# Ledger of designs, part 18: designed miniproteins, single chains, continued (2)

Each design is a single chain, and the fold is of that chain. pLDDT is the mean over its residues in the fold that is shown.

## One batch from the design tools (miniprotein)

Design m4593
Fold by ESMFold2-Fast:
Structure m4593 (fold): chain A 81 residues (1-81)
Amino acid sequence: MTNKEKAEEILKRVGIPVLVGTALSLIGLNIDDNTKKLEDYIKSVRNLLLASDDTDLKKVLEGAKLAGNEELAKVVEEVLK
């Protein structure tokens, strides 16, 4: 499965509202040490929404775990394997 196919499967299973909600949760955390993880997550979700071959699914997973979004984290882990 290509990164594009993995991105499309994640989007199909969780939907845009879950991906956007996770980004908003990360923005709300206001943690200096996590700024890079927030930026990495936002960039990776943008690439995922565009079904880009450059989508870093590990950064989506890290952001989901940091935000406490277990649903998104489980779907990304399942698709990543």
Scores: mean pLDDT 74

Design m4594
Fold by ESMFold2-Fast:
Structure m4594 (fold): chain A 87 residues (1-87)
Amino acid sequence: SKMEEIKKLADELEKKLQEFLDKVSRGEVTPEEFDAMFKEIEELAKKLGSLLREIAPSLTDEEKQEINDYFKKVDELLSKVLSIRLA
């Protein structure tokens, strides 16, 4: 289902954000890798947003809450990643 696809994309985005944060903490990220990982994160976020917009009218209240919880985690990690970029 599209809901399962959204969850998979959210999980993938969360993993990539955490991987990036871990690499930065180890001093393992080059400027080129930094840019490449940011582009990948942006692409995943755009795809996820598009699917959410498509499915939103058909979601139950329970599904909306579940998606909100997933997005809260992603938003927290994304904020940390953006803070590093802006430093």
Scores: mean pLDDT 78

Design m4595
Fold by ESMFold2-Fast:
Structure m4595 (fold): chain A 86 residues (1-86)
Amino acid sequence: MEEAKKKIEELEKKAEEYYEEALKKIEESKSEEEREEILEEATRFLNETALEILKVSTPELVTYAVGTAIRLVGRAIDLELFLKKL
C-alpha cells in the first residue's frame, strides 16, 4: 500500500509539472497548428496518467486515487479553455 501511495504521488507531481510546461509551450507557439498539437499531446498524457493512477490504486486508496485522477482530467480541460482564450 505504501508503494501504491508513493506511485500515485509521483504520477500526480509529474502530471502537474507537465501541465505547467504545456501552458508555457502553448503561449510560446507560433501557429494554431502547433498549439493544437501541444494540446493534443498534453491532454493525452494527462488522461493516460489519470488512468495509470486508477490502475495502481488499492481498495484503501480508491477515494484518493479517483480524486487525483479527476483533478488531472480537470487540468486537461483547463488547457483546452486556455487555448480558447489565446
Scores: mean pLDDT 82

Design m4596
Fold by ESMFold2-Fast:
Structure m4596 (fold): chain A 64 residues (1-64)
Amino acid sequence: SAAEAEELRRRQLRVVATALRTNPALRRTPLSAIAAALGYPSLAAFTRAFKREFGRSPAEVRAA
């Protein structure tokens, strides 16, 4: 269902948020490449999904 797909995407985003702060390889990876690897059509789409879930951009989470 759509709700199940949304829950899986939210779980994936939470894992990525932690990795952006803690994984040195992911911290050096361009955000556009991470977005593409996760199946987002653009960095803008990935950023919107991330802001919807966490209230901040992937770049902001990486900087924290």
Scores: mean pLDDT 82

Design m4597
Fold by ESMFold2-Fast:
Structure m4597 (fold): chain A 96 residues (1-96)
Amino acid sequence: SPELKKLEEEIKKLKPEADQIFLDQLLSGNEAFRAAWRRLAEAVLELDEEAFFAAIDELKALVDDPTVLRYLDLLREIAEKFGIEEVKKLFVKEFV
């Protein structure tokens, strides 16, 4: 799908900055962020769409960075329009 490819390309542009911010938060001892990130990763691996959307909302409440917020919005849009399996393909490639 051209639409899916465009969303994936936007994610790839944002991913290095978003990944660095996620890594910094995971290593900072922020338990709320770690729990939300684990819930997101587990939901994606298990293809649990409801848990995935809940975890996105939890992470968005914990971060103020516009790059991370945009990245999370793009993941949500891919899942809403193309299904959570497409999000899983992105996660598996990056070993989150």
Scores: mean pLDDT 83

Design m4598
Fold by ESMFold2-Fast:
Structure m4598 (fold): chain A 82 residues (1-82)
Amino acid sequence: GPPKPLSEEEVKAARELIEAGQARDFDRLKELYEKYKDKIPAVAQIAAEGLETGDYDLVVERARAILRHARGEPVGSPLPPP
């Protein structure tokens, strides 16, 4: 379906995914997957993919994409000049 505005809980979950990915914390990713699998499937899917592939950098990038979407920012190149 089309993307929708994110809730505060979804934003918090995305931030926790970034932290877990940056820390390369398998146990934290697994905890986030279990916590959100019934509540926020998109976040749970990112956690599951990270657990399956071991690609923590992918988890961070996917979670950042969620936050960019929530802010209405383009998902792509960082840093437009002012």
Scores: mean pLDDT 74

Design m4599
Fold by ESMFold2-Fast:
Structure m4599 (fold): chain A 74 residues (1-74)
Amino acid sequence: MLDSPAFQAEVEASLYLMRSSIYKYVAKDHDEADRYRARAIRILKDAGLLSDDELAEWRERALAEGEERTVAAL
């Protein structure tokens, strides 16, 4: 449902992921990109929206990209 806490968490996390991508690919600011991505992952994890497989996939990507804050959020 559009008013569910899970839906609101998904929307908020999606906005932070979009900001992270803009910082990474447009602004070339990897530190800010990592900060926003870490916040998005924490929101999704706290809402129970990430499976163990998805957590492992995000961790592998974050480690490969040197995203230390995102790794810490997982």
Scores: mean pLDDT 80

Design m4600
Fold by ESMFold2-Fast:
Structure m4600 (fold): chain A 68 residues (1-68)
Amino acid sequence: SAAEVEAAAAYTAAQLMYIAAQLEGPEEAPQAIEAIEEAIKKLESVDLPDKEEMLEKLREMLEEVKSL
């Protein structure tokens, strides 16, 4: 479904922004936070395999970026 594709795309974007924040430091943190929060919101609205594992990973990434 379109929602599942959007959720997968958001998850990928969140991972890329997380990597950028880890490499560039606190200046990239706001963009990474936004991308991760969007991915969490989209994933919560769909039924994907490994949804719970993906959400847990995103929440861990969010806390790490917030601590930068």
Scores: mean pLDDT 85

Design m4601
Fold by ESMFold2-Fast:
Structure m4601 (fold): chain A 90 residues (1-90)
Amino acid sequence: SLSREQLELIIRESEAALPRIPEDYSDPAITENVRLQAELAILIAKEALEGVASHDELLEELEARLKAAGGDVAALRAAARAFIEELRKR
């Protein structure tokens, strides 16, 4: 249900934020988590702009993958990275 303008805004703001993450977060674990979140936001918005899946459908897919990974932070990061790799190939 996000407009094209809203999707383009997510991409622009997230891409602008990426180089600033090391300045805003000094803890490497926090930096990694915030970076993964920003990359997911960019790739999900780009995929939604291509029209092959809606933004809502892509968020549901991400949520399902994170739930399947369980409560371990390392497993959640691995699931997020796997989804990033799949989206990059699309």
Scores: mean pLDDT 80

Design m4602
Fold by ESMFold2-Fast:
Structure m4602 (fold): chain A 95 residues (1-95)
Amino acid sequence: MTPSEDLLTRLGLSADVSEIENLSDEQLTAAVKVILKDLNLDPDASNPAPGEEFLLRWIYNELGLPKTLVKPTDILNAPKETKVLFIKRVIEKSS
């Protein structure tokens, strides 16, 4: 099983990445929280530890996400389009 297949299963999605675009914002937020938890990041943390900030910046840069995303909570409050992009790129990079 590839990492991307495992992640899709854990998100409750079929193996078709196109389903992500049809999710509600609430479903996308839940999926983002699952991904953050898998990365050992606390999505409810108001202030990330120095190591968590470095890891998040690295992940966001590798996924090509906007440089405005710094904290775990930034992605949770991002527009639906940004959440979709985050999930898709995490799946792509995990393959």
Scores: mean pLDDT 65

Design m4603
Fold by ESMFold2-Fast:
Formats: C-alpha cells, sequence, structure tokens
Structure m4603 (fold): chain A 59 residues (1-59)
C-alpha cells in the first residue's frame, strides 16, 4: 500500500470515530479495507487507536 492510501485509511477511521460509529464496527471495517490493500493486521489489535498506530508505523 502507498503512504497516501494508508493516510486515507487512517483519516477514514477518524471520521467514523467522530461520527460515533461503535469501535468494534470501525475496527472490522478498517481491517477489511487494510486487507484490500494487502495489509495483514494482527488479530491482537482490537481498538481503533491501536489500529491507527499500526498503520502509521507502515508509513
Amino acid sequence: ASPEQLRQLIEGIEKLEAAGVPERSIVQLARREAALLGIDVPDSLTTSAELKAFLEGLI
């Protein structure tokens, strides 16, 4: 995945958080989007904050 695609995914997570979407749903949606970009997200990451930190680490 490109740095731009990773930034867009992180921004998408932040928008869902701001909209009051349940964290479980945000994590599920973000995992699916990451998988489409060829990113394998560890199953130990269960919060949106952990997932954002992981994705930022790939940039």
Scores: mean pLDDT 85

Design m4604
Fold by ESMFold2-Fast:
Structure m4604 (fold): chain A 70 residues (1-70)
Amino acid sequence: SRAEEAIRLAREAIDSLKQGNYDEAVRKAREAAELAGHPELGERAVKFINEKDYDGAIEALDRLGAAAAI
């Protein structure tokens, strides 16, 4: 389902951030947000990644995953 795919991609985006693969994290965050119907949450995560606020990015991606589950 779209919800399961969005949750998976949000988790993979967090893993990519932890690995230092920021480009992959950005792509996965945007794809997860599109599937979840919350593009604004994806762009918030991307903004935090670009600002090197990785704690903020992880929080935004966690919220995106939670939003996809509803």
Scores: mean pLDDT 86

Design m4605
Fold by ESMFold2-Fast:
Structure m4605 (fold): chain A 95 residues (1-95)
Amino acid sequence: SAEEEEIIEAFREVARAIAEKVGHPDAEELVERFEKDVKELIKRIKELKELTVEHARLAAETILAALKEAGASEELIEKAKKAAEALIKLVEEAE
């Protein structure tokens, strides 16, 4: 769906920014691995009728906290917030 593509693209941008910040020798390889993980997460969310908005929110908060602890830029944190909001909306619409 268009919403899934928006979520994937947002996480792809976050992964690329992280790879560039840490000086990863192949930023695109890291982005592709992260994209695969996010696609699997979206698939699992759709399959798990027991997953609630609360679980999606907790996952988002954990990721944002990890980025802040890693010293992520305000721009990267903002991209992560948008990705988290899109993920929460996806879970709500899966009801």
Scores: mean pLDDT 70

Design m4606
Fold by ESMFold2-Fast:
Structure m4606 (fold): chain A 79 residues (1-79)
Amino acid sequence: SAEEILNKAIELLEEKGKETEYISREELVEILKEAGFSDVVAELIATSLSNGKEKLNVKEAIEILKKNKEQIITLIEEM
């Protein structure tokens, strides 16, 4: 389900956050794809979350995904 894909992405990011405070936009794309996001949706979300920054704070990325859960689930359902 779309909710399971999003929850898997959050789980993978929480595990990554134990090892590092920051990830690249490219690393976020790979994590989202591992969780089950399509290439197009993973790139769209990573671009939105990075907001032109070179690096993303992992905890901030998790909080933004949780805050925008409904919108992200809609994007996954359109994959």
Scores: mean pLDDT 84

Design m4607
Fold by ESMFold2-Fast:
Structure m4607 (fold): chain A 57 residues (1-57)
Amino acid sequence: MLAALEHAQELLREVEAALSDPAKVEAFKQQVEDILASLPPEEAIRAIEALKAEVLA
């Protein structure tokens, strides 16, 4: 769990650095929270990585 939280935190930091729009950052944070609450850690990290790739493309 801790390693997954640390990895999710790093992914969030990268998105915050890349996106200047506070509304998009807030939406991403909400999606990350929902994913972490709904999925096992391994699946949650994969989902967050996929979401980050789409948002930053």
Scores: mean pLDDT 77

Design m4608
Fold by ESMFold2-Fast:
Structure m4608 (fold): chain A 95 residues (1-95)
Amino acid sequence: MDGVLKGTEYYGQGLVAYSQGDYEKAAEYFQKAAESVPEDHPLHARALDNLGDAYFALGDNEKAAEYYEKAAESYRLQGDTDSANYLQGLAEKLK
């Protein structure tokens, strides 16, 4: 689907930005990736997880926790309970 293709492109751009230490640009691309797909799509959870990592790298623990919680919810919708529980625990430690 067109939205999934766009989301995958944004996700890839976010990974490149993150690897270069441009965490602000990485956050922008991961946000766009998540917005490009439904909440129950695997890319949605992965993009929000990486968005949390980008905000954590920027020192914004409150936003990192918020996006880890959103990623955990998306993983639960997919039946990935282990990833959901891990990210929920990580978010709680950042509050």
Scores: mean pLDDT 87

Design m4609
Fold by ESMFold2-Fast:
Structure m4609 (fold): chain A 67 residues (1-67)
Amino acid sequence: SSSLASLLRKAAPSAVATALRGTSASEEVQRRLLEAVRNRASIGTLERLLGHLSEADLARLRELLAQ
């Protein structure tokens, strides 16, 4: 969602990497999301990549980034 994409953009890359490791997302999806965050990708790009995550992974990522 846009709110989760915004959280990713505001977080430090190290925090994003730690949060992604707490999900069941594949290593490739985690790598692509972290690369997009490091490269300051658009909200639209982040939302497209987040679309590869399950609802459970999206909820878990939101929880971990909100801590």
Scores: mean pLDDT 82

Design m4610
Fold by ESMFold2-Fast:
Structure m4610 (fold): chain A 91 residues (1-91)
Amino acid sequence: MIRKLPYDEEEAEEILRTAFKELLETMREEKEPKEVIEEIEKEAEKFLKEKAPIEEIVEWLNELEEKYKDNPKITMSIGVVKLAVAVVSIL
């Protein structure tokens, strides 16, 4: 079931893109290696481009959260992306 507006996809993409951008900026501020940030950016862009299922995005975010569990700022930023995913799942 897509919501009553059959293509809220553009709005959903903008919400997710903004959340991913903020995550990447948090990772840059925490001085994560550029190569790691670029891989995460590439995966996020792939999810947006391919209109990946919400479950696939959540699974990836859970794996990312486990990887960065010792960095509370990155973990908090991942939580914001998860919130954005929850919002778009009800659009």
Scores: mean pLDDT 77

Design m4611
Fold by ESMFold2-Fast:
Structure m4611 (fold): chain A 74 residues (1-74)
Amino acid sequence: SAKDEAIVESALALLRELVAAGDEAAAVRFAQHLGRHLSKHNPALLEKLLAALEEEARRDPRLRPQVEALRTAA
């Protein structure tokens, strides 16, 4: 849905911004909180976010720790 796409895009933008700023710990914490929340409340959106983040991490390896954090938090 358009809402799901907006949430995914916003989450990816924030993760990219935190990584670019050197806030790796904040990026990992954000991914963990998001994974825990979405696994309980919207697991379909979690799967969409994971797929999008994995694709972004392929282009920017600095995002790989956040992929792992999101997966392990679920």
Scores: mean pLDDT 82

Design m4612
Fold by ESMFold2-Fast:
Structure m4612 (fold): chain A 54 residues (1-54)
Amino acid sequence: SVTINAKANKPVPYQTFAGIDGVYSARSFFRNSDIQAVVKPEKIDDAVDYLKKL
């Protein structure tokens, strides 16, 4: 698995990314402005694209 850390452009509810296929776990910090996701290596591009649109 791979851990991705991202800074969101706006607050994102936990539930928004909890259902992404290939994501083992996701967390949000600082009122959902900072995001950490643990993803399958083959799903990194999908997860990164999803996080970038937040």
Scores: mean pLDDT 66

Design m4613
Fold by ESMFold2-Fast:
Structure m4613 (fold): chain A 75 residues (1-75)
Amino acid sequence: SIEEDLEEAIEIMKAQGTPSMKAAALTVEQLKKRKNYLSAAQSIMAGARIAESLGKTEEAQKLRELAENILKALE
């Protein structure tokens, strides 16, 4: 479900341990509470770019997949 994909993305972002990823995770949590799923998916894609810049390629790929799943569920 969208809610499950959002929660998984939030946990991945929190686990990175950087201030930028913690801030991104908080943004996704707030958007999830407001049911703004489109903006939440876009914020997860931004998180994937941050993860890639940190050399965390597997986490970046997983975040992209979760964001794409959310976007497809909105169609």
Scores: mean pLDDT 87

Design m4614
Fold by ESMFold2-Fast:
Structure m4614 (fold): chain A 67 residues (1-67)
Amino acid sequence: MTEEERERILEQQRRGFRASHEAGGSVTEERIEEIARKAAEVIEVIRENEDKSILEQGVLAQEVAAK
């Protein structure tokens, strides 16, 4: 995964949550940024372990997300 791909994924996530906020959802802008930050950590773990299988990457990402 490249830095450009990471930025694209994060932007897509922000757009989705922002749309929910604008629609009167319970997700605040602060919460969107917290989710984006956690997503960035998960993406970094996947990037560092891109030589591993997709299943192993998923397990590592899940461990980071569970913190």
Scores: mean pLDDT 67

Design m4615
Fold by ESMFold2-Fast:
Structure m4615 (fold): chain A 79 residues (1-79)
Amino acid sequence: AASTTAVERLPDGSTVVTTTGADGRRTEVLLDKDGRVVEARLYDAEGRLVRRILFDEDGRPVAVTTVGPDGSETTTELP
């Protein structure tokens, strides 16, 4: 399936990488000014946030927020 990727530099030196799948699902990856991944957001085809992942300075995931079909949010901190 074809996907489209867009890269945007923000005024603070951070970067947002947006990938849109052929099914309309979107993934946004936020990188800091040093190119480290700090956050990833996953959206369904309707543009609803379904998952958010936070990363530490070493690029390890530290927290995952899952959004249910009713819009409820559950955040799990990772060890």
Scores: mean pLDDT 80

Design m4616
Fold by ESMFold2-Fast:
Structure m4616 (fold): chain A 85 residues (1-85)
Amino acid sequence: MTPETLERDLALLTAAMEALEEAAEEAIKNKDVTKMTGLALQAMAYLYLADEKEAAGVALTPEEAAARERAEEIVRRILEAIRAE
């Protein structure tokens, strides 16, 4: 992955993070394990891209850092919801 491609992909996923949070909250409320699994994988993809940027020696922007925290929380909440069932 080039730095340009990584920045573009991170920006797109950062912009989508609020919608991903809302979808995760709805899936948890409805106990939709299939949707919860898919949303957790999407959040994990963001974490992978953020880690890849940091591994390249480039600091996350404040927006990307906030989205990373949100992605971590989405994964945590989904795993807790699945475990509670």
Scores: mean pLDDT 81

Design m4617
Fold by ESMFold2-Fast:
Structure m4617 (fold): chain A 68 residues (1-68)
Amino acid sequence: MTEEEVEEFIEKQIKEIEKKLEEVQELVETETDPSKVAQEIKEAIINKDFEKLKEIAKKMYKEIVAKA
């Protein structure tokens, strides 16, 4: 898998995550802004910091669980 393929795959995942976050945010009233999270994910991708992507995912999950 090339860098370009990885980048394209991650972009598709960001769109899916953003869409799902909008649905979840309506149900659980989280403070997580889908657009803000998408921006943070994009920045991590540009820097190729996959560990940061995991941290973002864990933080979001923790906030959703705490408010659910």
Scores: mean pLDDT 64

Design m4618
Fold by ESMFold2-Fast:
Structure m4618 (fold): chain A 64 residues (1-64)
Amino acid sequence: PTATWSGRTPYLVIAPDGSVSVRTEPETFPYSSVSFSEDGKEAVITTPDGTRYVVASDDLTLTD
């Protein structure tokens, strides 16, 4: 399965070592898991290498 977002809303990238960066570029990545915030406005996408992305849910498209 893949996750795609446009970057129109800035998103966080949390590397496996815990370093954090902010990006605004379109991205498409294979994901291992997705979780949503309590209000459903944000999604945390975890990739197979352990990188996590915190993206706006309305900017996120999931495909299997």
Scores: mean pLDDT 82

Design m4619
Fold by ESMFold2-Fast:
Structure m4619 (fold): chain A 102 residues (1-102)
Amino acid sequence: MEEARRLLEEARELIRRAREALRRGDIGGAIDLAERALDLAARAGEIAKEVGDEELLEEAKELVREAKEVLMEALRLTEDRELILRAIGGILRAIGVLLDME
């Protein structure tokens, strides 16, 4: 439980940094940070689901949605093929994680 809360706080900070990266035009950096936030939020959500902590699970879902939003913004802003593919991959992964959390 303490671990899940720590992972969520770290994911939230990564999402904040990802949004800052987008503002600076660092699309690749934003994708990297959003992908890391997805990993942490997914892990926290799995822990929350296993212990039946509905509040932590909803917080994890929110962070996964926020990371997906960052990836969708990155996709809209980039014309780089490699970054487009990475953003699409991240978005699809976020959708899969959210479905697994239902």
Scores: mean pLDDT 88

Design m4620
Fold by ESMFold2-Fast:
Structure m4620 (fold): chain A 77 residues (1-77)
Amino acid sequence: MSRRELVEAIGKMLFDYGKYLRKQGFSDQEIMQKLNSIHSMIQTLSDAQKQELAAKYAELTTDADKYALLQQLQAQL
């Protein structure tokens, strides 16, 4: 995966998480706080770890599975 493709994959992941949180009834303030926290955590990962995360996320086919993975990442904070 190229650096650009990796950035786009992570951006898509964060965009999806914002949509899922909105559907769950979180406020805009809570969504921004959660997105900032998960983004900060992802930025501490090496490029190899980011690629593994992006690949795992890309293999998920349902919104439920995608949301579950993102919630697990949030819980590791």
Scores: mean pLDDT 83

Design m4621
Fold by ESMFold2-Fast:
Parts: sequence; C-alpha cells; structure tokens
Structure m4621 (fold): chain A 62 residues (1-62)
Amino acid sequence: MSEQEAVENIKKTLEHISETESPEKFKEIVDDILNHVRKDPRFSEESVKELEKYAEELVKKK
C-alpha cells in the first residue's frame, strides 16, 4: 500500500467513525489514530498534517 492509499484509507475510516460515533468518542478515536500516524515512519510530515486538517474539519462539523 502506498502512503497516498494509506492516507485515503485513514480518511475513509475517520469519516465512517464521525458518522457512527458520538462527538466525544470520535475525538478520542481521532487522537489515538493521529498519535499512531505520527509514530509511523511511513507517513511524511505533510501526510500527518493533511490527516490532522481532515480530522479537525470533521470535528468542527460535529
């Protein structure tokens, strides 16, 4: 799986969780996923920032 495909898969996961979970639970899961991504050397700083931005927008829509 390419980095770009991994980013897209995480975005789909975040979108699904945002639709199925409470706002409080969603924020908890987002924080866990982003911490995992930040520790994974497969993700560039740009990819991490893209995921952080996407998650922030989903949280704002809740």
Scores: mean pLDDT 79

Design m4622
Fold by ESMFold2-Fast:
Structure m4622 (fold): chain A 91 residues (1-91)
Amino acid sequence: SEEDLQLASDVLDGFGLGVRLAGKVYNGEMTVDEAVEEAVRAIRERKSPVFADSLLAGLRWEASRVAKTDPEKAAQIEEMIRRVEEEVRRL
């Protein structure tokens, strides 16, 4: 159904964006502030709790991966997660 396809799209797009934004923070391509702004913008535009939850899951997955090699960068991604969660609670 269109609803099932939309749900799958929200999950995949959300998770993928979370991983990409965390990756950009990790490699110094984006600041935490810029990445939080992009995440919150995408969540507001998508208007899907599934997308928001999947984006946060993508951020957490990348934070866990990065923590194995760079705890300082993992801490920056964890700060990003906290700020995105705070903004989502206000929606």
Scores: mean pLDDT 89

Design m4623
Fold by ESMFold2-Fast:
Structure m4623 (fold): chain A 70 residues (1-70)
Amino acid sequence: SKAEAAERAARAAGLAGSTARGAAGAYDMHNKDEGGPEAGRAGLEAGLRGSTAEEAARLMSKAAYQAAGG
């Protein structure tokens, strides 16, 4: 799922445990109705800020795209 892909991407970005899950959960919540990648906003909502949120957003979007089959 996109949420699972987002969690894997957050871990790949160096986030661990509850922080990675929090970012993935926020990503899923914000993208539930639109289907668009709001990973940066989701990262901020999960408590990430600045360059960490941007890096997580970049990798979460990439992983979600790959999970969707390219």
Scores: mean pLDDT 52

Design m4624
Fold by ESMFold2-Fast:
Structure m4624 (fold): chain A 59 residues (1-59)
Amino acid sequence: MEEEQKKWDEIVKAASEAARKALADFLAQNPERTPENLDARDIAVAKAAYKAMKEVEKK
């Protein structure tokens, strides 16, 4: 249980950090609130979070 809890916390932390970084980077490059930018933003954030989760799972 402790091991599983720790691994989950690492996955969540990595995903959250990657998502926040991707969001900040996207907003810095694409500050205009167009529907296209909003869709691209959501996709970029989701991809970054997913990649970070997969990297932690490999360990």
Scores: mean pLDDT 77

Design m4625
Fold by ESMFold2-Fast:
Structure m4625 (fold): chain A 61 residues (1-61)
Amino acid sequence: GAEEAERGLMAAAVALGQGDRAAADRHAKEGTLAAGSPPVPGATLEGLRAAGRAVRDAGYG
């Protein structure tokens, strides 16, 4: 759900700040997957997907 997605994306941001790209990618993928679980409001889901992409792009591109 949304809370699990937010927690995953927060963990990804923390890992990225620590230089752990592998952990950041894992947490971002977990957060993005959790955001896809219903029920999640459309606006919140879009925000979580955008945040997940931003973390992954910062970690890998």
Scores: mean pLDDT 65

Design m4626
Fold by ESMFold2-Fast:
Structure m4626 (fold): chain A 84 residues (1-84)
Amino acid sequence: SGMELIARALEREGRLTPELRRMLLDPETPVEDKARAIAEAVGRPDKLDAIVRKLEELDALIKQAAPLEEIERKAEELIALILE
């Protein structure tokens, strides 16, 4: 899933805590809460609004069962935003 791609990218950067992994992979956690936790983990509160928008787009693609290439592209856009 796209959320797993984000979790793996954060793990590679040493930014993924067990709590953040749980939150990202929990479908019941609101997108805004996931976005806030990501922004805090990377130390970029200035990116919160942009992360919310990209994460909402990714969540919509996952719920629509969009093609894997579209989900991966959106996850990669979010990863670039988070790590730049």
Scores: mean pLDDT 86

Design m4627
Fold by ESMFold2-Fast:
Structure m4627 (fold): chain A 77 residues (1-77)
Amino acid sequence: MKPEVYVASSDEKSLEKAKKILEEAGYDVHAYLLEEKEAFKFLLERAPWVAQVGDLLIGAESLELASEARKILKENL
């Protein structure tokens, strides 16, 4: 079963790149083009854990999933 992650950014190119990287790493990715101020609240309503890499916000059901997804993006962006 693929772990689900939520990704939000105001930059479409960053969002598309992040989605591709995480999908290739085996995640099921839900991507949303949102302004930074809206993105954080939007993700917290859907996922208890939120991490940030630059202009990207990552929401996940566990701290471990959020931290792993963040690390993958940080190393590949």
Scores: mean pLDDT 83

Design m4628
Fold by ESMFold2-Fast:
Parts: structure tokens; C-alpha cells; sequence
Structure m4628 (fold): chain A 61 residues (1-61)
């Protein structure tokens, strides 16, 4: 659910303003549409879009 991810982003940026470049695992996004919404929200909120994830393992499909 996109709104939950947005709230998580808000909390993280508020707790750690230096962690503006947030990284999320693909499994956190329920769909590609949700991923795009979160990406846009990150850019609007922090000024930094989600470019690459670095939480651990890559998405090897």
C-alpha cells in the first residue's frame, strides 16, 4: 500500500535527514505502480529519486 510507504519515508527523513537517499528492497513494493508512486514521492519530498537499491541481494529474476 503506497500510503504506508510514504509514511515510512516521511518518518525516516525526519529521524535521519542525512538519509535522504532511501533504499528499498523490491519486495517492499507490492507492484510496479506502487514503486513509481514512491519514487515520485521521494523526489518531491527529499529531492532525490529512487535510483538504485542497495539493501542486499539484487533482483535476479
Amino acid sequence: MVEELKKEIDERKKADPTAASLTYDKSVFPSEEAKKEVEKYLQETTGRPVLEREVGAPAAR
Scores: mean pLDDT 58

Design m4629
Fold by ESMFold2-Fast:
Structure m4629 (fold): chain A 60 residues (1-60)
Amino acid sequence: MEVSLEDAGELAVRIAELMGVSKEKAEQIADRVTERLRKQGLEKVSELEIGLMVQEELAK
């Protein structure tokens, strides 16, 4: 399933929270994911890709 950049940030927060991080940290991760997507110029992204990006940011 593909989501817009607007929805990608909200989805990234939810995925990070489900992975056991605080809301504050989840929002920071979502901001970084959104920044990466914005730099790539993508209008839509898959939910799987967002999940992978959230995992990458958590591993940093």
Scores: mean pLDDT 78

